# Designed miniproteins, single chains, part 96

Each design is a single chain, and the fold is of that chain. pLDDT is the mean over its residues in the fold that is shown.

## One batch from the design tools (miniprotein)

Design m3524
Fold by ESMFold2-Fast:
Structure m3524 (fold): chain A 68 residues (1-68)
Amino acid sequence: HMTREEVEAEVDRIVAALKRAAPGLTPEQRQLAIDAAERYLRKRFAGSLTPEEIDELVARLRAAVEAA
């Protein structure tokens, strides 16, 4: 069982990594990286979070990276 704090810390680390990589990526590569992060989060938190909670984390990740 992961705590909510551990979940949010992991999402923050992924967002930070994507933001650091983003300036060196094409729009297509950026989208592929975001899609890979989404698949990772859905697999990582399956059984720990509801599908709705995972959807919210994915939406937050996409919005944060797009705002960079």
Scores: mean pLDDT 79

Design m3525
Fold by ESMFold2-Fast:
Order: sequence, then C-alpha cells, then structure tokens
Structure m3525 (fold): chain A 97 residues (1-97)
Amino acid sequence: LKELAEELIKKGEEYEKKGDYKKAGDYYAQAGMLYYKAGDVKKAIEYYKKAAELYKKYDPNSPKAQAALAMAYYLEGDFEKAKKLAEKAVELLEKKK
C-alpha cells in the first residue's frame, strides 16, 4: 500500500510539474486513500489537501476539490465541515455545465 502510494505521488509530481493539475490531483487523491488504508492518517490528510488544491487550480468550481477537502476534514475529525464540503460537491455535480 505505502509503496503504491509513493509511486502515485511520483506520478502526481510529474503531472503537477507539467501543469496537468487535474491528473496530478487524481494521483494525489489516490495516494491519500492508500495512506489511509495503510493507517497513515497524517499523510492521508496531507495528500487529500494537496489533491483539493490542484483540483481548484484546474477548476475553481471543481466538485472533486470539495470532495477531497471533505475527506481531509473528516479524517481531522471536523465532521460538520466535512459534511458541508461533501454537500457542496454534490451541488456542483448537479449544476450540469
């Protein structure tokens, strides 16, 4: 799990360097999930926040940014903030642009 998360981070860094913020965000979000499964909550929070930052650089109204940030707050124990961000992600998905 950790070794796979490290490979995903390496890919995320390469895409971030190239300016492909959406793909970089996808790799960092996957790494966050793998760190959480491995029991490394601190790194899971770090990479979910990094993913949200990159998704916002790609699209300021990104539902993926809200969802990644919601996961980070959930893992920090801020369940009310996590819920509001998750609800915002759903709202953005429903707006069908």
Scores: mean pLDDT 82

Design m3526
Fold by ESMFold2-Fast:
Structure m3526 (fold): chain A 116 residues (1-116)
Amino acid sequence: MLVLIESGGGTVAEGGSLTLSLKLESEFEKVALFSWWQEPPGGVPRGVASISGDGKKKYYAPEYEGRATISIDKAKKTVYLSLSDLRKEDTATYYGVAATDDGVVAFGEGTKVTVV
């Protein structure tokens, strides 16, 4: 079973930056894809960024290109999402997601980000 531990949320000023962390202590090497999703208050969940388990392939949603960086630290078994130039519309719960190539998908508990 994949267990994802999220951290790094909070309240940040408009134009500011923050980094979200997603840690998976077990079965990290079995993950084919890590992704970050955001769910705005009363809105539809949207993809933010993804990274392959080997760290070689990255994707960013168009609205986050230039404002997001996704990275992986294999020694720490942690995936980072760094967000910059934050706007009030970036206020959301952010979810880290891990998917294996055999179809197992796990979601983190969600990290709240509030832009003021």
Scores: mean pLDDT 84

Design m3527
Fold by ESMFold2-Fast:
Structure m3527 (fold): chain A 77 residues (1-77)
Amino acid sequence: MEKKKEEAAKLAEKIEAGKATEEEIERAKELGIELLAARARETLSPEEIEALAALAAAAGGWGARLAEALRRALAEK
């Protein structure tokens, strides 16, 4: 968890500076999804996590990946 937060912070600094590659931007999106899902698992009820996953899936694209991560986090609860 902590290493992923540190990696995300470093990627955010590169993106803000305009120095991030396309690969680093995609990695930042993946880390954002994982961090959001982990936070939801720690702070939300199973019913709230499933509701957020359904909303994220309906958004499509990046939201579909977030929905998968949220459902995996729910399974680990």
Scores: mean pLDDT 75

Design m3528
Fold by ESMFold2-Fast:
Structure m3528 (fold): chain A 97 residues (1-97)
Amino acid sequence: MDEHIEELRELAEQLEKATSKEDIKAVGDRLIAVLERLRAESDDPETQALLDRFIAAVRDIKAELDAGTISVEEAKQRLLDLTRALIAYLEHLKARR
């Protein structure tokens, strides 16, 4: 759990520094990889369902960025909001242990 929270914090920092579509997509791909690992490690259906929703949200942002329906700045902000929400959720789960 701690290593996933740490990686997510690093991804948030990279996203804050991202200025290109390619940089944002690269952070999005790494975020999906972290979410997929968390999903594979979880045996709780509620947590799996929540992680599936986060994965779908990241994929949608990447698709909208690729289609040009959102700006680089909008994609960056949405991914930052999702990453911060995920960090808060994982810290809450850690506190319950």
Scores: mean pLDDT 83

Design m3529
Fold by ESMFold2-Fast:
Structure m3529 (fold): chain A 75 residues (1-75)
Amino acid sequence: SHMEELKKKIEKLIDEANRLADEAERQGRWDVLAKAVLVTIEAAITLNIKDPKEQEEGIKRLEEKLAEVRRDLAA
């Protein structure tokens, strides 16, 4: 179902955010670690959105924030 697909997308974003957080911690990048942790919190909130359209919008915002975390970690 569409809702199950959205849930799987959010779960993958949480997994990626956790991996980036672990990498940031290993590198001593506490600024990036904080951003990655905030993404995991926002993703958990997004999982509780009942409207699929609002959940899709939440996923898009999470993807944008996660892209920022990736850029910051690479810098």
Scores: mean pLDDT 87

Design m3530
Fold by ESMFold2-Fast:
Structure m3530 (fold): chain A 62 residues (1-62)
Amino acid sequence: MEKELEELRKRWEEVYNRELPLEREKLLELVKVSREVAEKLREIGEEIDKELEKRKKELKLL
């Protein structure tokens, strides 16, 4: 999964190199924000998975 985030970063760098200079700051910000959002979404996904596992155990006890 971390490898997918690294690949996304490389893809954004390629787009960044082709953009006009005035768009450079916007692309850099997008790369940074995208990585932060993806990282947080992954953490949230792991917490959701733990909650689902807990609920599944409760159903087995019933």
Scores: mean pLDDT 70

Design m3531
Fold by ESMFold2-Fast:
Structure m3531 (fold): chain A 58 residues (1-58)
Amino acid sequence: LEEIKRRIEELERKIRELEEELKKNENGDPEERLELEIELGILRIELGVLKVVLKKLE
């Protein structure tokens, strides 16, 4: 339970950092932006899954 909560907090932080990176790289390499968007998407899916799991365990 505590592990899931810690992972959720970590994911929320990483997502914020990646969103900031994407914003800074608005004029950057399209391939780099695509990679960041893909990573962000994966992390958001993981976050959603963990939140559902946490709700079921509460």
Scores: mean pLDDT 80

Design m3532
Fold by ESMFold2-Fast:
Structure m3532 (fold): chain A 64 residues (1-64)
Amino acid sequence: MEEIEKKAEEARKLATEEQREILSEIGETLRDIGDALDVGLAVYRETGSREEMVKAFEEALAAK
């Protein structure tokens, strides 16, 4: 009985690791987009220029 329970726990841990990796990748992508948006918005607040905002946003995304 313990052998079956141990194998089931190992399988659950592996599935959880894969799920965590996927969630981590999504989280990193969302953080990078958020950071780039913050940079763009800061430039827009300073300059009032949509072109400068877009440029700053694109440069912030490209830097990562």
Scores: mean pLDDT 74

Design m3533
Fold by ESMFold2-Fast:
Structure m3533 (fold): chain A 60 residues (1-60)
Amino acid sequence: MPSLDEILDEVSEASENGTMEEILELLKKKLELAKKYPDTPEVKALIFRLEAGIERIEEL
């Protein structure tokens, strides 16, 4: 399982170089992965950021 830092780095890289569809798919995939992690403040913050990113893209 990737670390939280690896998830954040992958999302950041995709946000710089990916299409909106690729970013949306990646965010949804990482959100499902993050939900499998223990309920910590860091994981909760990551989930919130991923959900906010998905919502922002879907509103376009």
Scores: mean pLDDT 75

Design m3534
Fold by ESMFold2-Fast:
Structure m3534 (fold): chain A 98 residues (1-98)
Amino acid sequence: NVEKLRQDAALSLESGIRTAEAVTRLDPRGERALRLLRQALELVRAGDLEGARRALDEALRELTRLSRGDPSITPLIAAAAISAIGGQFSVDLALRAE
């Protein structure tokens, strides 16, 4: 069910955005990952799953760059990445179902 997968992607991304907002409050360098996660959510809601996949790939690359910095925020970065990966799985499954 593609609609259920899109809903699951949106819920994962909403969680990821909240965690990325917490990261950005501690480290302003998180702003790019936050912007990309917000873009991915808008693309999922618009039904542009290919665009959402590209935005998620870039968001995960940004979170990976941040994770090589301050170890005190690594658990929050990891939580944001886990939510983004969950969203990506749902998007990829929806693309394969269509």
Scores: mean pLDDT 86

Design m3535
Fold by ESMFold2-Fast:
Structure m3535 (fold): chain A 58 residues (1-58)
Amino acid sequence: MDVEEELKKVYELGKQKNIEELSKFLKHPSPEVRHMAAIALHEIGGEKAKEALKKRVP
């Protein structure tokens, strides 16, 4: 995967508030992509986003 393209995807998903797909990026092999997905979920807020942040595998 191209990290730059994945970062663009995470940004677009954040704008769309797509919590389900953002949650998948929390498990991405790139720490930069994981960090950006976590920020996007935190900015969306709410119960579903908070639950997604708790469920990610370390």
Scores: mean pLDDT 75

Design m3536
Fold by ESMFold2-Fast:
Structure m3536 (fold): chain A 66 residues (1-66)
Amino acid sequence: SELEGFTEEQRREIEKALEHLRKSSPAPEEELRRALIQAARDGARTASELVSAASRRLGDRVRAEL
């Protein structure tokens, strides 16, 4: 699984962030999961930090692909 190598605390924060984004974002779940995992690897630790970082990364990808 892509979540292997993370601590239990990091996995809990990623799960909380994913639940939040799943309810509030139109992006596909797989894309949300990838953005959150990358945000965690980049040093985001709390659910709010993960949500903010993932949202920025998703917006940046759209701009880069345009």
Scores: mean pLDDT 73

Design m3537
Fold by ESMFold2-Fast:
Structure m3537 (fold): chain A 62 residues (1-62)
Amino acid sequence: SIGELTDELNRLKKEFLERGEYEDVAWLDEKFKKAIDYFRQGKVDEARKLLEEAVKEARERL
């Protein structure tokens, strides 16, 4: 679910913060902003895909 994706991204953001990886934190925040914009436009599938791709990329960066 979108809630589960959001929870996982927040967990990954905390991990980046604990590592001092502030550029990766900024990257995740940008992804959240884009997802919120998609939701505001009613583009739920695009928002979900963006969050899924962000989770995958964040895991690869850790």
Scores: mean pLDDT 83

Design m3538
Fold by ESMFold2-Fast:
Formats: C-alpha cells, sequence, structure tokens
Structure m3538 (fold): chain A 63 residues (1-63)
C-alpha cells in the first residue's frame, strides 16, 4: 500500500540520520498500521538496521 511504501522510505531516511531515529519511526508507523502491514514495516526496519538504509528502500520498491 501507499502507507507501507511511505513508512519504508521514512525509515530508510531516518536510519541514515541515526539508527535510533530509524527504530523510533519504524515502531511509530507499525503501531498505526494493520497487522500485515505492521509486519512488513518491522521487517524493513530490522533490515535497515542490519544491512543499511538501502535494504529498506529496496523493500519499498517491492510493495
Amino acid sequence: TREVRHALRTIARATEESPELGREKGEEYASQLDPESAELVREAMRLALEHGPEAALERAREV
């Protein structure tokens, strides 16, 4: 959805600024979405923290 894609891009930008900000934004968006979308957001947040912001951007292109 557009909401998930927006969340993933925001998490990527936030993680580039700081890992803490990326985590905060990831949890914020996940708490506002349905369970399936929240799972996608949390997975992308984890990937961005482990492999860098680019991983979240790649995931955003797939949704």
Scores: mean pLDDT 79

Design m3540
Fold by ESMFold2-Fast:
Structure m3540 (fold): chain A 80 residues (1-80)
Amino acid sequence: GLLEALDKLIEAMKAGDFEKAREYLTEAVRLAKEEVPVEYQLKVIGLILRIVGDLEAKDFDGAIRDAESLKQLVEKALAE
């Protein structure tokens, strides 16, 4: 599920594995469209775009922080 994909994304970024991070981010985008309620979609998309920007900039610390924020938002969205 999406939370597992986000955990794998965070693990890959912490390991410095840019190729795996891109793979898991792609899967997280796909799962977000399927699992996230419509009222949270714009906020989730905004954080995904921020993570994309961080990865393009090679800012792995920023990408990890934003992915952890996204995970918290997704946990809230799925609990409601």
Scores: mean pLDDT 84

Design m3541
Fold by ESMFold2-Fast:
Structure m3541 (fold): chain A 60 residues (1-60)
Amino acid sequence: SSAADLNTGTREEAIEVFAENSKRPEIQKARETDYEEALRLAEEEIARMAAIGRAAARAA
């Protein structure tokens, strides 16, 4: 298991934690069927939510 020697593990761990805590049914379903696909969906959702969050934060 890679330690926090470099930032290389941070993104992978963040995506995994996000997938686990996500309320998105597609991500939850993919976690049971195809773990790699679940991580891909989680990464796409993170990017999407980041864009929405930036717009919402500036609007409010």
Scores: mean pLDDT 66

Design m3542
Fold by ESMFold2-Fast:
Structure m3542 (fold): chain A 86 residues (1-86)
Amino acid sequence: TPEKMEEIFKRADEIIKYIKENEEKIVEEISKETGVSKEVARDALNLATLMFVYGLADKGASPEEALEEIKELAIRIAKEYKKRKE
């Protein structure tokens, strides 16, 4: 339904905006927890956002709930990156 697609895009935009407003704090937390650089932490956050944002929007997640899920994925991505550089 066109209305459902519009709701998903609107919610996704709100999630992305909320993440960008909190980006520096989240990047610092990911970097501190995983030991990767802030650059790698930012890339992990961006990749996690791309992977989860529309699915979470479709499920009706709030920006706060979506940020928690995306942050958890970003931490997993950053840890995998570090492991592959051993």
Scores: mean pLDDT 89

Design m3543
Fold by ESMFold2-Fast:
Structure m3543 (fold): chain A 59 residues (1-59)
Amino acid sequence: RPEAAAQLLVREGRLSPEEARAVVEAVLAGDDARAREILMSHGFSEAAADRAVALIREL
């Protein structure tokens, strides 16, 4: 459920709801590069961003 993934990113990743939604939408569109860009701009390492993208894909 995209909304559950967005809420997890807000709660644990310290993203705004708008940014969390943008990450989830990028993953669902297959734009992993965009999702990683947003996550890394908010302090995620490349490895942490890749794990977050994989987790969102499984939800």
Scores: mean pLDDT 76

Design m3544
Fold by ESMFold2-Fast:
Structure m3544 (fold): chain A 59 residues (1-59)
Amino acid sequence: REEELRRRMEELSERIAELAKKREEALAAGDWEKAKELLEEELALSMELIGLAVELALL
């Protein structure tokens, strides 16, 4: 439902922002391996968010 989709999108957006911040911190620390892992997780959540946005648009 629209309300549930909007809530899930908001939660995912917050998690993506949190991961992006951690990725930047890892890069600043020179930990490229950790930054890569965080980027992969960020991309996975971003893809999920896009899927929810498409689902919402089709309602």
Scores: mean pLDDT 82

Design m3545
Fold by ESMFold2-Fast:
Structure m3545 (fold): chain A 68 residues (1-68)
Amino acid sequence: MLTPAERRALELAAQLAGGRSIEDGVARARASSPEEQRGMLEAARAAAESLGVDGERVERAFARLAGL
C-alpha cells in the first residue's frame, strides 16, 4: 500500500503528465509514445524525491497504473 505522502507524489506526477487527477494522468500516459512515457516516469520519480519519498516506489506505482 502507498503512504499518504507517496499518494501525494503520484498526484503531482499525474499533474506533470497533464492530468487533473491520478486517473487522468494515467490515461494520458497510456496514450503517450514510449519516449513521452519515459519522461513521465522520470518526472514521477523527481516529484517523489522532491517530497522526500522513495522515487523508485512512486515511479513503479505510476508505471503499473499506466500498464507500462
Scores: mean pLDDT 78

Design m3547
Fold by ESMFold2-Fast:
Structure m3547 (fold): chain A 77 residues (1-77)
Amino acid sequence: PLLEFDILVPADDPAAVEAVKAIVAARGGEVLSEELVGDQYRISVRVPASEMYGFWADLQAATGGKARIGNGRVILP
């Protein structure tokens, strides 16, 4: 199974945006879309459920605690 969800980071922090993309790619995930929503940058991603262990901790460490997660759903085969 795959998980799809949104990651939100401050739009004025390009290093945080790149860190999110790097973590997703390192876990075999993909970026589905990117959009600017006010002062937040919303990155929609798809990640294998098996690769989610430690994902939140890595994301928070890389973004200085600024990342948020929303709109999660499970995609079944």
Scores: mean pLDDT 80

Design m3549
Fold by ESMFold2-Fast:
Structure m3549 (fold): chain A 66 residues (1-66)
Amino acid sequence: SEAQKHLDRGKKLLAEGKYEEAVKHFEKAIELDPNNAEAWRNLGIAYAKLGKLDKAAEYFQKAQAL
């Protein structure tokens, strides 16, 4: 699916340390599939890597609520 392609691309960018680009792909994944807990969790990880801990916590909470 389109959502899965964005999730996979985001994960690759996250592994490469390209956190801001990873965020954009994870945001596209949740736009297409807002119930994808893995996409919300990875968005949280990317924000944590960027030092945006409040946003990271919000997205981890969203992932766990799904």
Scores: mean pLDDT 89

Design m3550
Fold by ESMFold2-Fast:
Structure m3550 (fold): chain A 53 residues (1-53)
Amino acid sequence: EEEKIIEEVKKKLEKELKGRAYSTPFYRLALLSATGNKEEIEKLMKEYEEKAK
């Protein structure tokens, strides 16, 4: 389950970076969160999807 969430976050980040290569600090933060803070990643994903609506 945790591995699935990390994989999905990576895929979404790669999709967004395509044409926006602007979130190097955010990418690092997401990687750090993935190592031991999966709930933070989930929260970020939710906020991102809400903004996309």
Scores: mean pLDDT 57

Design m3551
Fold by ESMFold2-Fast:
Structure m3551 (fold): chain A 63 residues (1-63)
Amino acid sequence: MEGRILRLLGQHPEGLSSREVAERLGISQTTASRHLNKLKREGRVVSERVGKTTVYRVKSTLE
């Protein structure tokens, strides 16, 4: 599952919410949120607040 989330986020450099990740992968929002928070703790994903929505992006040190 983590690989699918990372691939999806890599296709959306602007970031996706946990709801959008869940909808695109056909999983529950709870499942998407758990995997995103795990990836964030592992330093593979970052989260940013855009208005009232939290969006997740793949962590990249090179641009």
Scores: mean pLDDT 78

Design m3552
Fold by ESMFold2-Fast:
Structure m3552 (fold): chain A 95 residues (1-95)
Amino acid sequence: MEEAEELLREAEELLREAEEYLKKAREALKKGDAEKAIEYAEKAKELAEEALRLAMEALRKAETLEQILRAIALALRAIGLIFEAELIIKKAEEL
């Protein structure tokens, strides 16, 4: 129980940081700053990929249905952030 809870908390923190970097990437893209948009999006992607890894590890160590559902929800959020980061990178490359 304790190991899964710790992994879930760490994944949630990484996802929050990834979301902040994606926000910065979107602002940079809107301003036409391709270099910063790519830099922030790459950082967001790295954080989301680590969050996905931790969420999957939490799923493996989950002892309750609540922990399983939380791990799945965090993994899905991480996947969504990875895809959004990749889309921002592609759009920035077109600038």
Scores: mean pLDDT 88

Design m3553
Fold by ESMFold2-Fast:
Structure m3553 (fold): chain A 124 residues (1-124)
Amino acid sequence: LAELFLAAAAGDLERVKELLEAGADPSAKVPDDEAFREELAARLNAIHPNLRIRGRDLLGMTPLHLAALFGHLEVAKLIAEYMKENGLDLKTATTNSRFSMTALDLAKATGHLGIAEYLEEMQS
């Protein structure tokens, strides 16, 4: 579970594929665990220093949110396709006070238009 969030955020397509094939849940949300959220936020800020995220801002994010946030198109496609095939909701919004956004909303907000277009087609 934790590994899938990190792989999606890093754009590690091969690792995401391995984890999904091993039965990792792509609908899993970042838990209400401060240490986990702080570590994830630190790693995300290291990947994209212009995008200042705090651990609390990650509450309720799924792997798809992280792939969309960082513009990892192929990872976002893989996760979205897997979720749709398994009847999972692509429109899950974050639950924190700063971000009440779907993965599609995050893609649009960050200018990752290719991901936004793909998710609009997949969200039925």
Scores: mean pLDDT 76

Design m3554
Fold by ESMFold2-Fast:
Structure m3554 (fold): chain A 72 residues (1-72)
Amino acid sequence: DLPEAVAANEEAIVERAKELARRAGGSEEEVERVGALAREMARALAAGDFERAERLGAEAMALLEEVKARAE
């Protein structure tokens, strides 16, 4: 199992990403998708897979930009 400190950081990253998506006017589905990407990114970082983490982070940012652009 992952150390408790790593799990706490993972949850903090996920909650912050979901809050950003929600404030941008994202739907519940979009908020959950951003959260899932943030969680995978945090786990990739914990595993030392920095290339995967960077890719997942870029995907989460792109989704946030799409949500902002779609909000009228």
Scores: mean pLDDT 79

Design m3555
Fold by ESMFold2-Fast:
Order: structure tokens, then sequence, then C-alpha cells
Structure m3555 (fold): chain A 66 residues (1-66)
């Protein structure tokens, strides 16, 4: 089926707040340091989105549109 695990521990699970926070931190730091590629940005945002609450998902969507 379409939903598959991307990294096992990063996976498609019911909202891992700790993992979502860790991924957001990684994304933010890499972006600030200029280390993030467009492809990696999309991947990290997707992983954050999968592990985020509805509010966090809305914020991520707004970030992409802003």
Amino acid sequence: DVPTLRAGGNGVTSYDAEKAAELRKEYREKEANGEITPDERVRLLGEIYANSTEDERAAIAAEEQA
C-alpha cells in the first residue's frame, strides 16, 4: 500500500511529539546553516508533517506557501 516507513524509527506512526520536535530542530538548524538542499527540505518537512499535530501541519503548510 501507499503508506510506507521512510526510516523505520522515523516512520508513519501516531504523532511522536519528541521525534517531531527533533526533526523540526534538525530542519531549522540545517536551513540556518545553509546545509539543507531542496530535496532534503522536502524530505524533512514530510517527516515532520507525519509526526506532527494538526496545528503543526498547518504551520508547515503555511511555511511552504509563505
Scores: mean pLDDT 64

Design m3556
Fold by ESMFold2-Fast:
Structure m3556 (fold): chain A 71 residues (1-71)
Amino acid sequence: QGEEDAKFAEAVRAVADELREAGPQGLSRDELIARVTERTGLSPELVEKALDTLLKAGAAVQDADGRYHLA
């Protein structure tokens, strides 16, 4: 579905953009979901899927404190 594909692509871009804007402090999962959903109107489930996709691809990393960063 084009609409679902478009929303997922938007979620991936938004997650990457928020992680880039956060800089060296990174974001917790809750902070990231809150920021992306507030800015995009996308569902928390879609945002979590986008984050997990970036982590699996090695484009995002989680630090020892559980905070997420752009790789």
Scores: mean pLDDT 83

Design m3557
Fold by ESMFold2-Fast:
Formats: C-alpha cells, structure tokens, sequence
Structure m3557 (fold): chain A 94 residues (1-94)
C-alpha cells in the first residue's frame, strides 16, 4: 500500500514535470492540460485497481490535477510545480 502511494506520487510529479517541459517548449496550454488529464486518468485507474481503499488517493489526485490544470491554463509554471510537489507529498502521507 505505502509502496503504491509512493509510486503514484512519483508518477504524478513526473507527469507534471513533462507537462511543464512541453509548455516551456511552446506547446499549447490546452493540449498540455489534456495530456495531464489523460495521464492522471491512467494513475487513477491503477489506484482503483490496486488499492483496497482508493477513495482518499483518488480525491487527492483529482484535487491536485485540477489545481495543476488551472495553473497551466493561467501560464503560472511556478504554481504548477509547487502544486505538484504538495500533491505528491499528500499522496505519500496517505
């Protein structure tokens, strides 16, 4: 259980880092947001499949993915990074 939450936290952080790299290379923020949502959906599916009580982890992923998407669409890259780090930490602490 703890190992899975650490794995998901690391995948979420890497997903956001890749989204930010794409933005820095001039990718369309809406396309990058769509990429992040697809990646988050894959992480949520793994959580649902492998965790006995997935509710808290799913709620955490949804909340932080929404905040990262909002930051990406606003062009606030520092906020997107900070939000991803907070989300990863909260996932690890579940």
Amino acid sequence: ERELLEEVAEWFRRLVDKAIEALEQGADPEVVAAFLLIGTAILKREVERRLADPGPALATLDRFADEVVASILAGDIPKARETAERGARELREL
Scores: mean pLDDT 83

Design m3558
Fold by ESMFold2-Fast:
Structure m3558 (fold): chain A 92 residues (1-92)
Amino acid sequence: STLELAEELIREGERALEEGDYRTAARKFAIAGELYRKLGDYERAAEAYEKAGEAYLKTGDPVYEALAREMYRKAGEAYEKLGDYERAEKFY
């Protein structure tokens, strides 16, 4: 199912993060965030996007800074969908 795929991507992202593969971790978290968003699970979508942004920044490569900002904006948008404006403001 789409939910099982999103949960698997989170697990794969966490493993990549532990291995120092920040680019792979960020991509896995970003895809999971998109799947959770499509399911209407905005809380898990926001958390996944935040993890993706953090992982992009951990690469230390300036080329990923724009992708990190995009992920943080997506996290903020997801929190807005929840009506959680206090958490949303942290990403703008």
Scores: mean pLDDT 89

Design m3559
Fold by ESMFold2-Fast:
Structure m3559 (fold): chain A 60 residues (1-60)
Amino acid sequence: KRELIERAIEAIRRGDLEGLLESLRQLEKLGMPRETALRILELAREGRREEAIELLRSLL
C-alpha cells in the first residue's frame, strides 16, 4: 500500500526505527517477504538511508 511505503520512507529519513518497523509489519501482512523487510531495517540501522528507500520503492 502506497501510504505504508510513504510512512516507511519518512521513518527512515527521520531515523525512526520504531515507525519503520511498524510500517514493515503492515507491509508484510500485505505480502512483503519478511527477509525483504529485515534487509530494509538493516540498511536503515546502518544509516544507509537512500539504499533502504530505493529497495522499498523497487519492491512495492
Scores: mean pLDDT 79

Design m3560
Fold by ESMFold2-Fast:
Structure m3560 (fold): chain A 71 residues (1-71)
Amino acid sequence: MLEELLERLREEAKREGLSEEEIERDLEEFRKASEEERRLAEALARLKEMKEKGASDEELAAEREKILAEL
């Protein structure tokens, strides 16, 4: 999905006459930001699943600390 979106953005920028070098640089920045957001969303989803499965407040706090240390 992300890779498909980046490819469409690349094609659109080429049609607008941007240089290959500038297009690649802009797409790399976008990819990096999107990967960080995806990682955070995945970690939050994991916490939500733990809570729904009946994890204690202490277990949830420990997982939050672990996520913050990993980021």
Scores: mean pLDDT 72

